# Designs tried in a protein design run: designed miniproteins, single chains, continued (2). Part 67

Each design is a single chain, and the fold is of that chain. pLDDT is the mean over its residues in the fold that is shown.

## One batch from the design tools (miniprotein)

Design m6302
Fold by ESMFold2-Fast:
Structure m6302 (fold): chain A 85 residues (1-85)
Amino acid sequence: DKEKEEIIKELTKLAREERPDEPEEVLEEGARKALEALFKAAEKAKESGTVEQFKEALEDLIKNGPPAVQKAAKKALEILEKVLK
């Protein structure tokens, strides 16, 4: 719970860099939804045995994606590794 709130805060900070004029509440809701979507995707990958493929996709986005996507993908990979431990 405390860890999830810290991750949401970090994601909100990244979103703020891209959308400085957005209200904090909007950015926080977006971060919370993104985290929930990531957890759902991680669980699905675990159930289907495609965790490595999911990690490879995130690593590809970190290497080849646009700058904003690279930051988000890196954070997503960190969260995924933490969830799957």
Scores: mean pLDDT 73

Design m6303
Fold by ESMFold2-Fast:
Structure m6303 (fold): chain A 67 residues (1-67)
Amino acid sequence: PILTVSGSQVAEALRSQGYDLTPEQAYEAVMGHMEGKSLEDFELGTLAIQTLREEYPEYGGFRFVPD
Protein backbone atom coordinates (compact mmCIF):
# COMPACT_ATOMS: atom_id res chain seq x y z
CA PRO A 1 0.00 0.00 0.00
CA ILE A 2 0.97 3.67 -0.46
CA LEU A 3 0.79 6.09 2.50
CA THR A 4 -0.33 9.69 1.88
CA VAL A 5 2.07 11.95 3.81
CA SER A 6 1.44 15.63 4.53
CA GLY A 7 4.06 18.37 4.81
CA SER A 8 3.43 18.37 8.57
CA GLN A 9 4.36 14.67 8.75
CA VAL A 10 7.52 15.30 6.69
CA ALA A 11 8.40 18.16 9.08
CA GLU A 12 7.90 15.82 12.08
CA ALA A 13 10.16 13.18 10.48
CA LEU A 14 12.90 15.78 9.88
CA ARG A 15 12.41 17.23 13.38
CA SER A 16 13.16 13.77 14.84
CA GLN A 17 16.50 13.99 12.98
CA GLY A 18 17.33 17.47 14.36
CA TYR A 19 15.98 19.68 11.55
CA ASP A 20 13.37 22.33 12.39
CA LEU A 21 11.44 23.08 9.20
CA THR A 22 7.92 24.39 8.65
CA PRO A 23 5.45 22.00 6.94
CA GLU A 24 5.79 24.10 3.76
CA GLN A 25 9.61 23.94 3.83
CA ALA A 26 9.58 20.18 4.53
CA TYR A 27 7.12 19.54 1.68
CA GLU A 28 9.23 21.67 -0.70
CA ALA A 29 12.38 19.77 0.32
CA VAL A 30 10.88 16.34 -0.38
CA MET A 31 9.32 17.52 -3.67
CA GLY A 32 12.61 19.16 -4.66
CA HIS A 33 14.38 15.87 -3.91
CA MET A 34 11.91 13.96 -6.11
CA GLU A 35 12.41 16.52 -8.92
CA GLY A 36 16.22 16.70 -8.50
CA LYS A 37 16.27 20.48 -7.94
CA SER A 38 19.14 20.88 -5.43
CA LEU A 39 21.67 19.05 -3.27
CA GLU A 40 20.08 20.44 -0.08
CA ASP A 41 16.63 19.18 -1.15
CA PHE A 42 18.22 15.82 -2.09
CA GLU A 43 19.83 15.45 1.36
CA LEU A 44 16.74 16.56 3.33
CA GLY A 45 14.32 14.60 1.13
CA THR A 46 16.45 11.45 1.39
CA LEU A 47 16.62 11.77 5.18
CA ALA A 48 12.85 12.35 5.46
CA ILE A 49 12.04 9.33 3.25
CA GLN A 50 14.44 7.09 5.23
CA THR A 51 12.86 8.23 8.52
CA LEU A 52 9.32 7.63 7.19
CA ARG A 53 10.31 4.14 5.95
CA GLU A 54 11.52 3.32 9.50
CA GLU A 55 8.29 4.66 11.06
CA TYR A 56 5.94 3.06 8.47
CA PRO A 57 7.66 -0.16 7.29
CA GLU A 58 4.31 -1.72 6.28
CA TYR A 59 3.96 0.77 3.40
CA GLY A 60 5.70 0.21 0.04
CA GLY A 61 5.90 3.92 -0.76
CA PHE A 62 4.65 7.43 -0.07
CA ARG A 63 2.57 10.09 -1.82
CA PHE A 64 3.38 13.60 -0.60
CA VAL A 65 0.69 16.30 -0.29
CA PRO A 66 0.69 19.87 1.05
CA ASP A 67 -1.23 20.57 4.25
Scores: mean pLDDT 79

Design m6304
Fold by ESMFold2-Fast:
Structure m6304 (fold): chain A 109 residues (1-109)
Amino acid sequence: EREELVEEARRLLEEALRLMEELAEEAVTRGREEARRMVEAMLEPAAEAARLPEEEIRELARELAEERLEEVVREAREALERFRRNPSVEAARELGEAMLRLALAIEAL
């Protein structure tokens, strides 16, 4: 079951990254300001985390991987589904938070 969660976490992160790439392409190719704002919102959580001490980030990553992996995977699935059904800057920010937690958990595995 843990191996299945790890595989699901990787698939969800890949899926979310692909979606972000599609939005970025729309922003550049079609000049879609809304798509640009959504990409910026998805990147905001990672930018904020970059300002934290490395030790705090490592401790959080370990906790997410060892104790909260099921929660992280569930939240990421929900955030991705919510964004797909109703794309918005707010949903993009929630997806960005979920992507950050997935990336930290995967890195700590």
Scores: mean pLDDT 83

Design m6305
Fold by ESMFold2-Fast:
Structure m6305 (fold): chain A 88 residues (1-88)
Amino acid sequence: GMHGIYSLAEALYKAVQEGVDLKKVVELAREAAKTKDYEGLIEKLKELGVSESTAKRIADALKEIEEAGEDPEEAIKRAVELVKESFK
């Protein structure tokens, strides 16, 4: 439920703190949610400059959202809103 969304928001916030563009991370997360290729997501995030630990946390949060039966696109939108609020 909300736990997966908060976990995703925390991991996205960490990626931004690591100097990576939030929009690029979100685009990769949306692709992974459609393809279910979470291993490919981790590798692409690492190529973007996300640390391995943060990339794994993003993938794990998306898996948790999917296992909970939530709409991944809606969950990603809510997580992004939480991240944006954290910087203001």
Scores: mean pLDDT 83

Design m6306
Fold by ESMFold2-Fast:
Structure m6306 (fold): chain A 74 residues (1-74)
Amino acid sequence: MDYSKLKGKRIGYYGDNPDVQKKIESVGGIPVSLGGPDSTIDRLLKEGKIDMFIENVDKIDEKLEDIAKTGELK
């Protein structure tokens, strides 16, 4: 799978799980650990401080693969 579309992207996630961090780094992304409410995440996305957010870390592999295939950040 070509993950070039994720290279250098700042990817927000809840908590400090090292497996999540390693998965984001493995695709060339920049992990951003977050602990705030959803309103804070919306603000960070609007300000361009993160490029995407993974709400469910259990689905991180599916989300990263989908973005790699489509190139769409949600």
Scores: mean pLDDT 73

Design m6307
Fold by ESMFold2-Fast:
Structure m6307 (fold): chain A 58 residues (1-58)
Amino acid sequence: SGLVGAAERAADLIEEYGKKHSKEEAIRNGELAAQSLAELDPEAGELVRKRIEEFKKK
């Protein structure tokens, strides 16, 4: 498999950071990470993007 497993762990860490420190910083960095990942592994990038969109609603 590609980077999907790493992307899931990264999304978990970004959400944790957002809850403990800054939601705004977590969202911004998560969106940048999703864009960068999409260039190497589109499935991994889309996974992070969707998880950040879900996190925005919480």
Scores: mean pLDDT 86

Design m6308
Fold by ESMFold2-Fast:
Order: C-alpha cells, then sequence, then structure tokens
Structure m6308 (fold): chain A 89 residues (1-89)
C-alpha cells in the first residue's frame, strides 16, 4: 500500500539522517539504510535503489525535506505521506 511504502521511506530517511549525523562511513551507511528498507518490507531491489538515493543526497548536504522528497519520488509515493510517517516515528 502507499502508506506501507511511506512508512518504509520514513524508516530509510530516519536511519540515514541519524547515522550520517553520527559520522558513519558511506559503505556502512548504505548497508544500514538498505537494511532499514528491507526490514520495513521493501523488495530488495527497491530497498537498494532508495538507499542509494538517500545516501547520495545526504553526502551532498541535502536537507531533511529534500531527502524525504527524493525517497518519496523513488518509492512512487507522495512526499507528504513519507513526511507524516517520519513525524509519527
Amino acid sequence: SPEARARAGAAVVRTGLVLHQAGVDEEHLLRAVYMAGVAAGLPEELARRVAEVAVEALKKGASREEVLRLVAETLGVSPELVRRAFEEM
């Protein structure tokens, strides 16, 4: 469902933001964000794609709102749904 994908997107964004802020290296960051997506119910291929998008955005200094938007676009869901799921975590 779009709501389930939005919750998975929120988990990806939360994991990425927390670990990036903590200074985790790119390889471990990418793996952790990927695993968060899989644990939240994303298919492995989609979890890989969304993890790559989120980590690349974070490396380039994207804001939380930009990362939320890019993750939502990758998952094919509304950015508002991902933002709401993120705020409910």
Scores: mean pLDDT 87

Design m6309
Fold by ESMFold2-Fast:
Structure m6309 (fold): chain A 109 residues (1-109)
Amino acid sequence: EKKEKQLEELKRDIETSRKLVDEAYEAIKNGDEEKLKEIHEQVEKRLADYQEKLKTDPENKELYEKRILLHQATLNVIKEIEKNKDDEEKIEEYRKQLDLFAQSVLESL
């Protein structure tokens, strides 16, 4: 069923988002500017790809809108971790907020 396939794709994106945030956190902690740049480029490329899919694949518009929202939230969390790199409590709060947002996005599909 179309909805089940879309749900599976969005669940995979949520796992990818968590992995990217974890990798960004380690890169920020270690001062690995090159790795952090690669992570930003990966998320921005995914956003650009999904924005193009909104134009070329209107049948899956809702899925791509949800994927865009998730990846925008992922970038925002990474930026907030960068701003608060020495504050482990705030970092944990941002990560929890991303998980809650991801669940909300998934449930709205």
Scores: mean pLDDT 85

Design m6310
Fold by ESMFold2-Fast:
Structure m6310 (fold): chain A 64 residues (1-64)
Amino acid sequence: FQPRFVTDDWVHDMLETLSRDPSSPEAIEILRKVLGFSDEEVQGIIDGDGAQLRRAVERILSLS
């Protein structure tokens, strides 16, 4: 595995996790630990705020 390829795969996995169920424990861990989202931002995503979810996706894409 090359670092570039591994990084891209990991970014795709994070996007898939958030797209499937943003309220899952895996999605919450990504939002808090990887992206540094606040409790308010995470709660907004859990409550179904599509704008907050889009911001999370944009932040993940900016890591690539």
Scores: mean pLDDT 72

Design m6311
Fold by ESMFold2-Fast:
Structure m6311 (fold): chain A 101 residues (1-101)
Amino acid sequence: MSKFEQIVQKIMDKLDKDGDGKISYEELRAAVNKMTSDFSEEEKKEVDKEVEEFMKYADKDGDGKIDFEELKEVLENLENLELPFVKWFLEHLKEGYERQA
């Protein structure tokens, strides 16, 4: 795998808690909510809405989950993602794994 594909796989492994090789809405929401624990209840509702819209954006096959290829395409086009909280979350994960030797 390329270095970029290794980063995609590390993000997938972090978010895929049930090990089915895909990321569900519940898994993504749980991960984002851990990073937004200091947000107000209203801000957390906006985050939940962005996670739902992100699932619709990334889920190209309509199975309700994000696979490796769908996640890779999102990360390749991350600058075009019009969802500020999800974009920030994914940029944070990508940068974190890029810094790991």
Scores: mean pLDDT 77

Design m6312
Fold by ESMFold2-Fast:
Structure m6312 (fold): chain A 100 residues (1-100)
Amino acid sequence: SEEARKLIEEAEKAFEEGDYKKAVELAKKALEIARKARSIEIIDAKLLLGRGKIALGDPEGEKIYAQGVAMRETGEALRYMSEGNNEAARKVLEAGDKEI
């Protein structure tokens, strides 16, 4: 999703500027859009949301970040996408994206 990617880029910029609240808000919006699209941006949105929440002292941040890392490190969603198996990619993304 192009919209989710742009929000992730804006959230990363806010995080770099030390505006962790804005980074969390933008990452949440990116995650909602990516979830509806069932797209690879779920991973980056979770990683950024987790990092932002950790910076704010939110104990949920570590759990969200850990899920994003696990989804990224397995590489299964990206592997399925590279093979053109978008259905398998979506299933892997849905399985890794547990609401906390």
Scores: mean pLDDT 83

Design m6313
Fold by ESMFold2-Fast:
Structure m6313 (fold): chain A 81 residues (1-81)
Amino acid sequence: LEIPEDQVAVIKITYEAKTQIDADVLRSLVDTLEKEGIAERLGENEFALYITPENLAFGEAFIKVLAAYSSKLTVEEPVIL
């Protein structure tokens, strides 16, 4: 199945860190992704993740890391643009 070149999946993620140290780690990770242009911070504990075919494996790995540092994680269904 051919994925269109211009197709991007937008995933809205809301998280709650387990500890203050986890909160600092997650904030740093989200800030790094925003600088790389693959995330957009929507609030203190909320961001949008932009997944392309090229970064799909990275996005999946990142969500697993986020789950490890979060007491509560909400990952909304991807919206394809």
Scores: mean pLDDT 78

Design m6314
Fold by ESMFold2-Fast:
Structure m6314 (fold): chain A 69 residues (1-69)
Amino acid sequence: SLVDEIERLVKEGKYEEAFELLKKSKDPLEKGYGLYLLGKEGIELIKEFLKDKDPRVAKATKVYLKTLE
């Protein structure tokens, strides 16, 4: 699955590649879960999701970024 592939890439330190796959997901739950998988090391990449068309993804991203302040 997409989630399994993202988990594999994150474990390998391939954050940019994992983020590119995550952007292709149409499932807001997969995108939200992917934020936590990328973590603080992927913070600059995940900021792009603040502009996501799905308000659930945008809100989850905003909440996650606030926890890192």
Scores: mean pLDDT 75

Design m6315
Fold by ESMFold2-Fast:
Structure m6315 (fold): chain A 69 residues (1-69)
Amino acid sequence: MKKYRLTLTMPDGSRKTRVFDSLEEAVKWAEEEAGSRIAETRSFKGPDGTEITVLRFENGATAVLIELP
């Protein structure tokens, strides 16, 4: 079963990391924790084929979500 690791970086530079069983749960948690709406979403594959999603929030927070093996 695939898992997702999300690392949220707040505008003050503080970071929070959590693992989720679904992409939807990860995104919802990130929005609630950031206290802001998502302004931009970018998805790409790393050199090893790993799916990486980057979220940018209106308040300047950012989140990086990586699909775990």
Scores: mean pLDDT 81

Design m6316
Fold by ESMFold2-Fast:
Structure m6316 (fold): chain A 77 residues (1-77)
Amino acid sequence: HMSKKEWVEKAFNEMKEFVEKRITDPELRKKALEIIDKGYKEALEAVEKGDFERVQKILNETYDKILELIEEEEAKK
């Protein structure tokens, strides 16, 4: 079975691939990747503390911010 650290690494890698697919604007893509990197650091810290509820919260908040940027990209089109 996958470790919680491996789960977090996989989830954030999938978010990066999602951003690369959905956000074509280089500036918005850069912002999205910075949001993902920040979320990854916070989630990794939460995993080390054993706070898995916080890991889920960080994943959800990061994903919501990415969706906001996708909405901004779509509004531009």
Scores: mean pLDDT 81

Design m6317
Fold by ESMFold2-Fast:
Structure m6317 (fold): chain A 91 residues (1-91)
Amino acid sequence: DEVEEYLKKYGLTLEEVEEFLERQKEEAIEYLLKVFKEDEEKAKEIEEEMKKLREKVEKAKAEGLPPEKVVPLRAAEAAIEAFEEAKKKAE
């Protein structure tokens, strides 16, 4: 409710935000697959960053989220999901 009202203030809907995040996730998976196959050092760096991002996401959820932080959190969750999916496919 509060998140939906915040997004409407900027002419956005939750559905549009989720659609944009899914599209970005697909593009991120393709990029990460190339990194995992071609650049071992870069892949390791991204894995460490994703681990730190996951810890920040968990803390933010525990503390409760102001409406303005919900979209950044959803984007962070989408990035973590893209990384996990790419890692599985790069095997």
Scores: mean pLDDT 74

Design m6318
Fold by ESMFold2-Fast:
Structure m6318 (fold): chain A 77 residues (1-77)
Amino acid sequence: MPTLEELVEETFRSFDINGDGVITLEELRAVYESRGIHLSDESLQALLDIFDKDGDGVVSMDELRRFFEEMRKQKIE
């Protein structure tokens, strides 16, 4: 099974289409559209806000790692 770091890196690579080191709203839209899922800008922003703890409008690898760590902790409780 993938480690937390491998899961973070794989997920980030899948969303970071431009390789700029952050996940933007446009990259998030492109990934969901490629999977046949059409979300409004409002729905995509709500998803981005779940990951974006720093409020800078993008998701860094560190923010994504923190999200997966929080999800793992919730499974233990």
Scores: mean pLDDT 70

Design m6319
Fold by ESMFold2-Fast:
Structure m6319 (fold): chain A 95 residues (1-95)
Amino acid sequence: SVGDIFYRILGRMLQLTTLTPEERALLDRILEEGVRIAQSLSPEERLEYARKVRKEALETLLASEDPLSREAIEAMVRMAFAYAISRDALNQLLS
């Protein structure tokens, strides 16, 4: 089921936050790269960037035969990051 797939993905994502120095470094790299790009953009451009990241990440996840692959895990992290950027940008635009 979709729920079973989601829980498998969630479990692997949680492992990324607690496991190896290499996996932590991967998470930090994705976050730092995204933050650097977002900081160079206006709030409106950040929303567009977030849409692009979310679309690309979703396409990667849907194309992945293994939801536990590095590419699938990176895509899940990028989707979570895109959500965070969107929320931050909306808060700034509505302030």
Scores: mean pLDDT 68

Design m6320
Fold by ESMFold2-Fast:
Structure m6320 (fold): chain A 100 residues (1-100)
Amino acid sequence: AVPEEVKKEIEELREKYLKEIEEALKNKDYDKLIEIVKKFGKDMVELAKKYPEAKELIIEELEKFMVEVGKLMKEYNVPEEIEKEVLRILLEALSKIRKI
């Protein structure tokens, strides 16, 4: 059973970072986009370390976040090089969580 507290924390992190990502994309601030994605990945890894029982849920939510960010990057015509870097960062976070 996953604690309800973990689900709320994931929802709060997701809403916060998606809003920041959309703002960075509107401004074409790709350095900020990369910074935000790194922070989200780090926060999700730390959450998985704190709540190992929620690992599968955190993996599923990170995968959903990757899909949503991918759609936003296509919508805002992000350069392929930046898109690949963002996906690489999120895949690294996913790999770290799987090793917990």
Scores: mean pLDDT 87

Design m6321
Fold by ESMFold2-Fast:
Parts: sequence; C-alpha cells; structure tokens
Structure m6321 (fold): chain A 104 residues (1-104)
Amino acid sequence: MMPSDEAMEIASRGGREMMRRMTELGMSASTTVGASLRVIGTAYEHQDDPRLEEIVRALIRALEEHAEELQEVGDLAREGRFKEAEEKARKLGEKIEREVEERL
C-alpha cells in the first residue's frame, strides 16, 4: 500500500517530466498540458497501487513515443474534425494502455 503523500510526489514529478519531454519534442502547449494532466490523473487513479512509479514511468514513455499521434488528434479537433479526432484518440488510448501493461 502506497501512502497518498508518495502518490502526490510521483504525480508532480511525472507531470513535470512529461511537460519537459513534450516541450523537447516541439509539441503544442495543448498537447503538452493534456499529456501532463493524463500522467497526474493516472497517478491519482493508481495511488494505492505498489507499482505506481512503474505505471507512471511506463505511461510517460508511451506518451513520448506517441507524441506525434497525440498532436494529430489535437490538430483534427482544431480543424473541426471531431469524429476523426475522437476515433483516433480512442485507438491511441488503447495502444498506450497496452504498452503501459506490457512494460509492467
């Protein structure tokens, strides 16, 4: 059982690391913030999981590896192509979840 204080630290560090990596990849502010919030949200969702640090690290890696696809989802939404953006986001989410599970 992982204490909430540790989960808060892991979430904060993970969000900051995700922002750094997305910025280095030249991603838009919206893509960078979205990825960071997903890391923070996932850390809070899994706060009682003893693998929390591994889950966060795996998620950061998967989001970094799929940064261009995340940007494409944002671009589709900006163009008003919401159905295509939603379908692409769903498929990408499934892919990222699978990659996180495979790294645990």
Scores: mean pLDDT 82

Design m6322
Fold by ESMFold2-Fast:
Structure m6322 (fold): chain A 99 residues (1-99)
Amino acid sequence: PVRLGDGRDAGDTFAGLLEIAEREGLSKDELLAAIARSLSDLDHREAVEAARKLFGEEGLNEPPLRETPIVREAREVARRAADLILAGASAEEVRAAIG
């Protein structure tokens, strides 16, 4: 399994995770489970910072070469998890909604 937060920038780590999933052929469920688990395992501050970096990159000048259905779905799940965390949801609530 793949995880977020390997000591790199949160936004870069998440983008790298999506690229690795596409390249290595991870299943959609494996990718989504890894994202949900990683976000739920972060403390509130780390989760909020990860979410902000992910969304802060919406204005990137370098769009991905191709956004596949699995990448789009992973972003939607991450966005939903981030919204819940920013609204003050517990890790248990995020897990219930995503996993």
Scores: mean pLDDT 51

Design m6323
Fold by ESMFold2-Fast:
Structure m6323 (fold): chain A 90 residues (1-90)
Amino acid sequence: SSGLRSEEFKEALRAALRAYIEAHRDELSPRTLALLQGIVDDDELLDDFIATMAYLEEHPELWPAFFAALPELAPAVEIYREVRAAVTES
């Protein structure tokens, strides 16, 4: 059993999102860049994003509605999934 601390996960996700922004800045729309940067820079928004991802993992039927409302967050969702897989050992 790995005691995954929420702060350890949160900082891993923040670092991964920062790396993605730095690597893809020229490819991201201004709106997508602003939303991703907001999540990285605001602890409350990052916590809300993590809580939303956890909720959608329990209710996968809501993913289409989420992407319809926030299509700009698609890269953040993929990064969340990658970080979650990496830090939660099977």
Scores: mean pLDDT 80

Design m6324
Fold by ESMFold2-Fast:
Structure m6324 (fold): chain A 73 residues (1-73)
Amino acid sequence: SPDDVVRQSQVQLGQLADQMRQAQTIDQRRQVSVQRSGVITSTRQQLRDQGLTPRQIQDVVSSLRNFYSSRVS
């Protein structure tokens, strides 16, 4: 379900936010950023496959990006 996809993405982004806070080098931060982008891309694809509209997908992705940013801060 879309709710399961969002929940899974939040767990993954939460773990990546923790890794970003622990990152000590530029290379470590870049690696986390690549993984974050992968999670967002995968989430967009899964939501599209489940029949969400582009607007609904954009709203979910914006919420997930805000979730990640608040946890990194």
Scores: mean pLDDT 90

Design m6325
Fold by ESMFold2-Fast:
Structure m6325 (fold): chain A 100 residues (1-100)
Amino acid sequence: DRKEAIEKLEEEVRKLEEVIKKFVETQEKKYAEELAKWLGLPVSTIYTARKGIETQSPEGVEAVRRVQRAILELLARKAEELKLEDILAEIRETLARAEA
């Protein structure tokens, strides 16, 4: 059912937000490794993205963009698994705009 599918997508978002918050607050390696594994990115990219938020270096800004893209790709995959076609379409449109 659509309501149950939306609740599962919201739970995925909540879990991702929690790990991001813990990493930003603590900078502990375990949270960076969890994020890297979930997003399919190198751990170095996660650290560079955090540094980019703080310093706004070119490398850091690019790393932030890679992390944002990976988050959208993760959510698109989850929406597809849950057969939320309208939400999947919105995420795909956001991804297309992020490349512009």
Scores: mean pLDDT 82

Design m6326
Fold by ESMFold2-Fast:
Structure m6326 (fold): chain A 101 residues (1-101)
Amino acid sequence: SSTAPLETRIKAAAIVIALKGIREGSTELQEQFLKELKEAKVPEEVLEEVEEIFKLPLEELEKLLKELEKKDPELVRLYLQEIDEEARAAALEEAAARAAA
């Protein structure tokens, strides 16, 4: 659906992940995303920009998300949906493991 360049897609994902981390009070998604980018050997400049995004306050992240949504609303929706779906799957697996214990 989205034809955005890889760098733009990575930055979009970083903004969404940062906002979700603030909402949930956790940095686990941010840490996992950085690990995945490093394993994928993403350019250092892109890694530095993602790390800077993760340091931004809520107000600045929301502003960036609104600007990105104006440019590519489908990209933002895809990342929001994917992250929520993965979080739901992980929660279900953990609940099943706890029920078996």
Scores: mean pLDDT 72

Design m6327
Fold by ESMFold2-Fast:
Structure m6327 (fold): chain A 109 residues (1-109)
Amino acid sequence: MLSEEKRKELEEFIKKVIELMKTGDESAIRAAALSLASYLLNMKDKEERDEAITMVARALAQDPELAERFLKAIEENREDILKRSGITQEEFDEVLARLRAEIERARAA
């Protein structure tokens, strides 16, 4: 589970990524999406990663158009993310599926 300090740092990181995506072009959106995906996928603790995914999903749910752009950027750059993170395709698919599910949950609330 994320410490209060680590959670606060993650909240600020997510804010900066979202601000970059809102004000940037397609290159900025790609860079922001790759940075956030790499951060999540490099988290060694599964419970901390799951909490981080939920936080990201809640932030993205505030802007449905931005959420779709983010998810598209991650899928289009799957190979780059896999190479950087050193994770399996199965783990990548699990994280992406959880992120999509948490975004839909946040929208429904």
Scores: mean pLDDT 78

Design m6328
Fold by ESMFold2-Fast:
Structure m6328 (fold): chain A 62 residues (1-62)
Amino acid sequence: SMMDEALQFALEEADKYLKQGLSENDAVSLAVQKVVERFGTRFSPAQWREITNKVLDYLRSQ
């Protein structure tokens, strides 16, 4: 689904930013911004919260 593609893209972007030395919060924020730029604002607030939470959980597991 488009949400699965957006989540995968967000995870890849966030991991990239974390490896560049950004904090977890900054990496998540920038990754979400990149998702908005690429996929637009088509997701519901609940879907954006799910993307943000899954990305943050992923980074915390690194």
Scores: mean pLDDT 84

Design m6329
Fold by ESMFold2-Fast:
Structure m6329 (fold): chain A 82 residues (1-82)
Amino acid sequence: EVEALIAQLSDPDPEVRLEAARRLGALGPAAVAALPALVRVVETDPSPEVRAAAREALAAILSGAADKEAVRLEVLRLLNEE
């Protein structure tokens, strides 16, 4: 399920990407594997609605993560990798 939702974050239809981001957020910490894809969406997606949904999903996933420092470092690495 998470892998399918991650793939949908790359869909050409912004409505599909929006729904995928919301579903990943609803999964919370179970969707930790989606963090790199969600960070890319926040940084690069042309739709402000999709970027907002990805930010909300990222926050929901991070709030439930058992290893908050490891998750924080991975997000920081992705934001600064260029």
Scores: mean pLDDT 75

Design m6330
Fold by ESMFold2-Fast:
Structure m6330 (fold): chain A 63 residues (1-63)
Amino acid sequence: MIGKFVEDQMLRLVGPGASEEDKRKIRELGKKVDDAWKAGDDDAVAAYTQQAADLARQVRDAL
């Protein structure tokens, strides 16, 4: 699933030091990507993927 791929990539970027709250938010965004993909909403896929990437970068940079 595309959402699981985004989730796995973002969790790899933040690493094991990320909080469970931040990991949960990343997983939720991955699910939203998958739901948008299934709905054919390419704009929502791009938006949620970007939000996941931005969150992962912010969490990684804070560690």
Scores: mean pLDDT 79

Design m6331
Fold by ESMFold2-Fast:
Structure m6331 (fold): chain A 103 residues (1-103)
Amino acid sequence: DAVEVVEFALKLAKEEGLSQETINMLEELLERAKTSNSPAEYAALEIGMLLAAYARQLGNNEAAKELERLGEEAAEALKRGDFDAAKEKIREAIELVKKSENK
């Protein structure tokens, strides 16, 4: 479900030591997911869009486009019931944000 997808992204962001700004954005998304009863694929799209907006604030437009693509691919995986594939796309997105914050 949407909550499980956002919890996974938030866990990875904390483990990888992403900025407090990124962690706060994912925590806000988690609270919205708990109250909205949205499908899991919508949460994956929102994660991608939110991380992409942050990458643009950091001046990294290439990473932003890639983050949008990773969110879309995670959503497609969730639509077909492939949660493991979605997790890999979310992991790639978190690593890309970390790399953008350090450069």
Scores: mean pLDDT 84

Design m6332
Fold by ESMFold2-Fast:
Structure m6332 (fold): chain A 76 residues (1-76)
Amino acid sequence: MRELVLDEEAVRALAIAVATSIARRYMEKNNMKDARVIVNLGSLGMVLEITSEEVRELEDASDLGLKNGEFRIERG
């Protein structure tokens, strides 16, 4: 039965917002100017390139050995 349904764009926007918030805090703690964030949330796989001022989504996450529920931050 349907209940509250989020549009695909809304779901992606939420994932990006949360990932960006976590990544920026991690970057501040580790003195990183940029980071690559790898997210696999069920049906959503994404790679984000994040700086203090910019967030850019990369399309292809499939070759990164992602596991369901994985969240990983690496140097950009």
Scores: mean pLDDT 69

Design m6333
Fold by ESMFold2-Fast:
Structure m6333 (fold): chain A 81 residues (1-81)
Amino acid sequence: MKEKAEEYLKKAKEAIEKGDFVTAAHYYRLASDYFLEAGDLEGAREAADLIQKVADEAKNPEDRLVAITELIHIAVGLAVA
């Protein structure tokens, strides 16, 4: 599943370049899910760090809430993995 994780990381970066923080947070979460399925805890942690940066940079409260929700999902996945 590493190829899928890499694919979603690229899509997330493209979404950030377009200013679409909601889509970026969603793709980073999907990348983290695939990293966790592959046993790559470092990749999952990197995706979580990137979502945290999205949350910090997003000025729209709705975008911040989405990013925080995706972070909670990844944090639970990392704690259980």
Scores: mean pLDDT 75

Design m6334
Fold by ESMFold2-Fast:
Structure m6334 (fold): chain A 69 residues (1-69)
Amino acid sequence: MPISEEEVLEALYLMEVGILKSSGLDKVAEAVRERGEEAVKKGERPIDVALEELSKYNPEEAEKTRKAL
């Protein structure tokens, strides 16, 4: 089926969490996952939480993803 914008944003969120894990930041990735679940409960986008956390460790990649959205 055609992919929705919401599915694209979810895929980007999972990609950013994956980048944190691949960088050896497993605890940070887990914290982002928990904060992402809280964001969904508040009606916020999980991708925004992932980008905020990623920007602390890799601000260039976080900014590239933010511009791609």
Scores: mean pLDDT 72

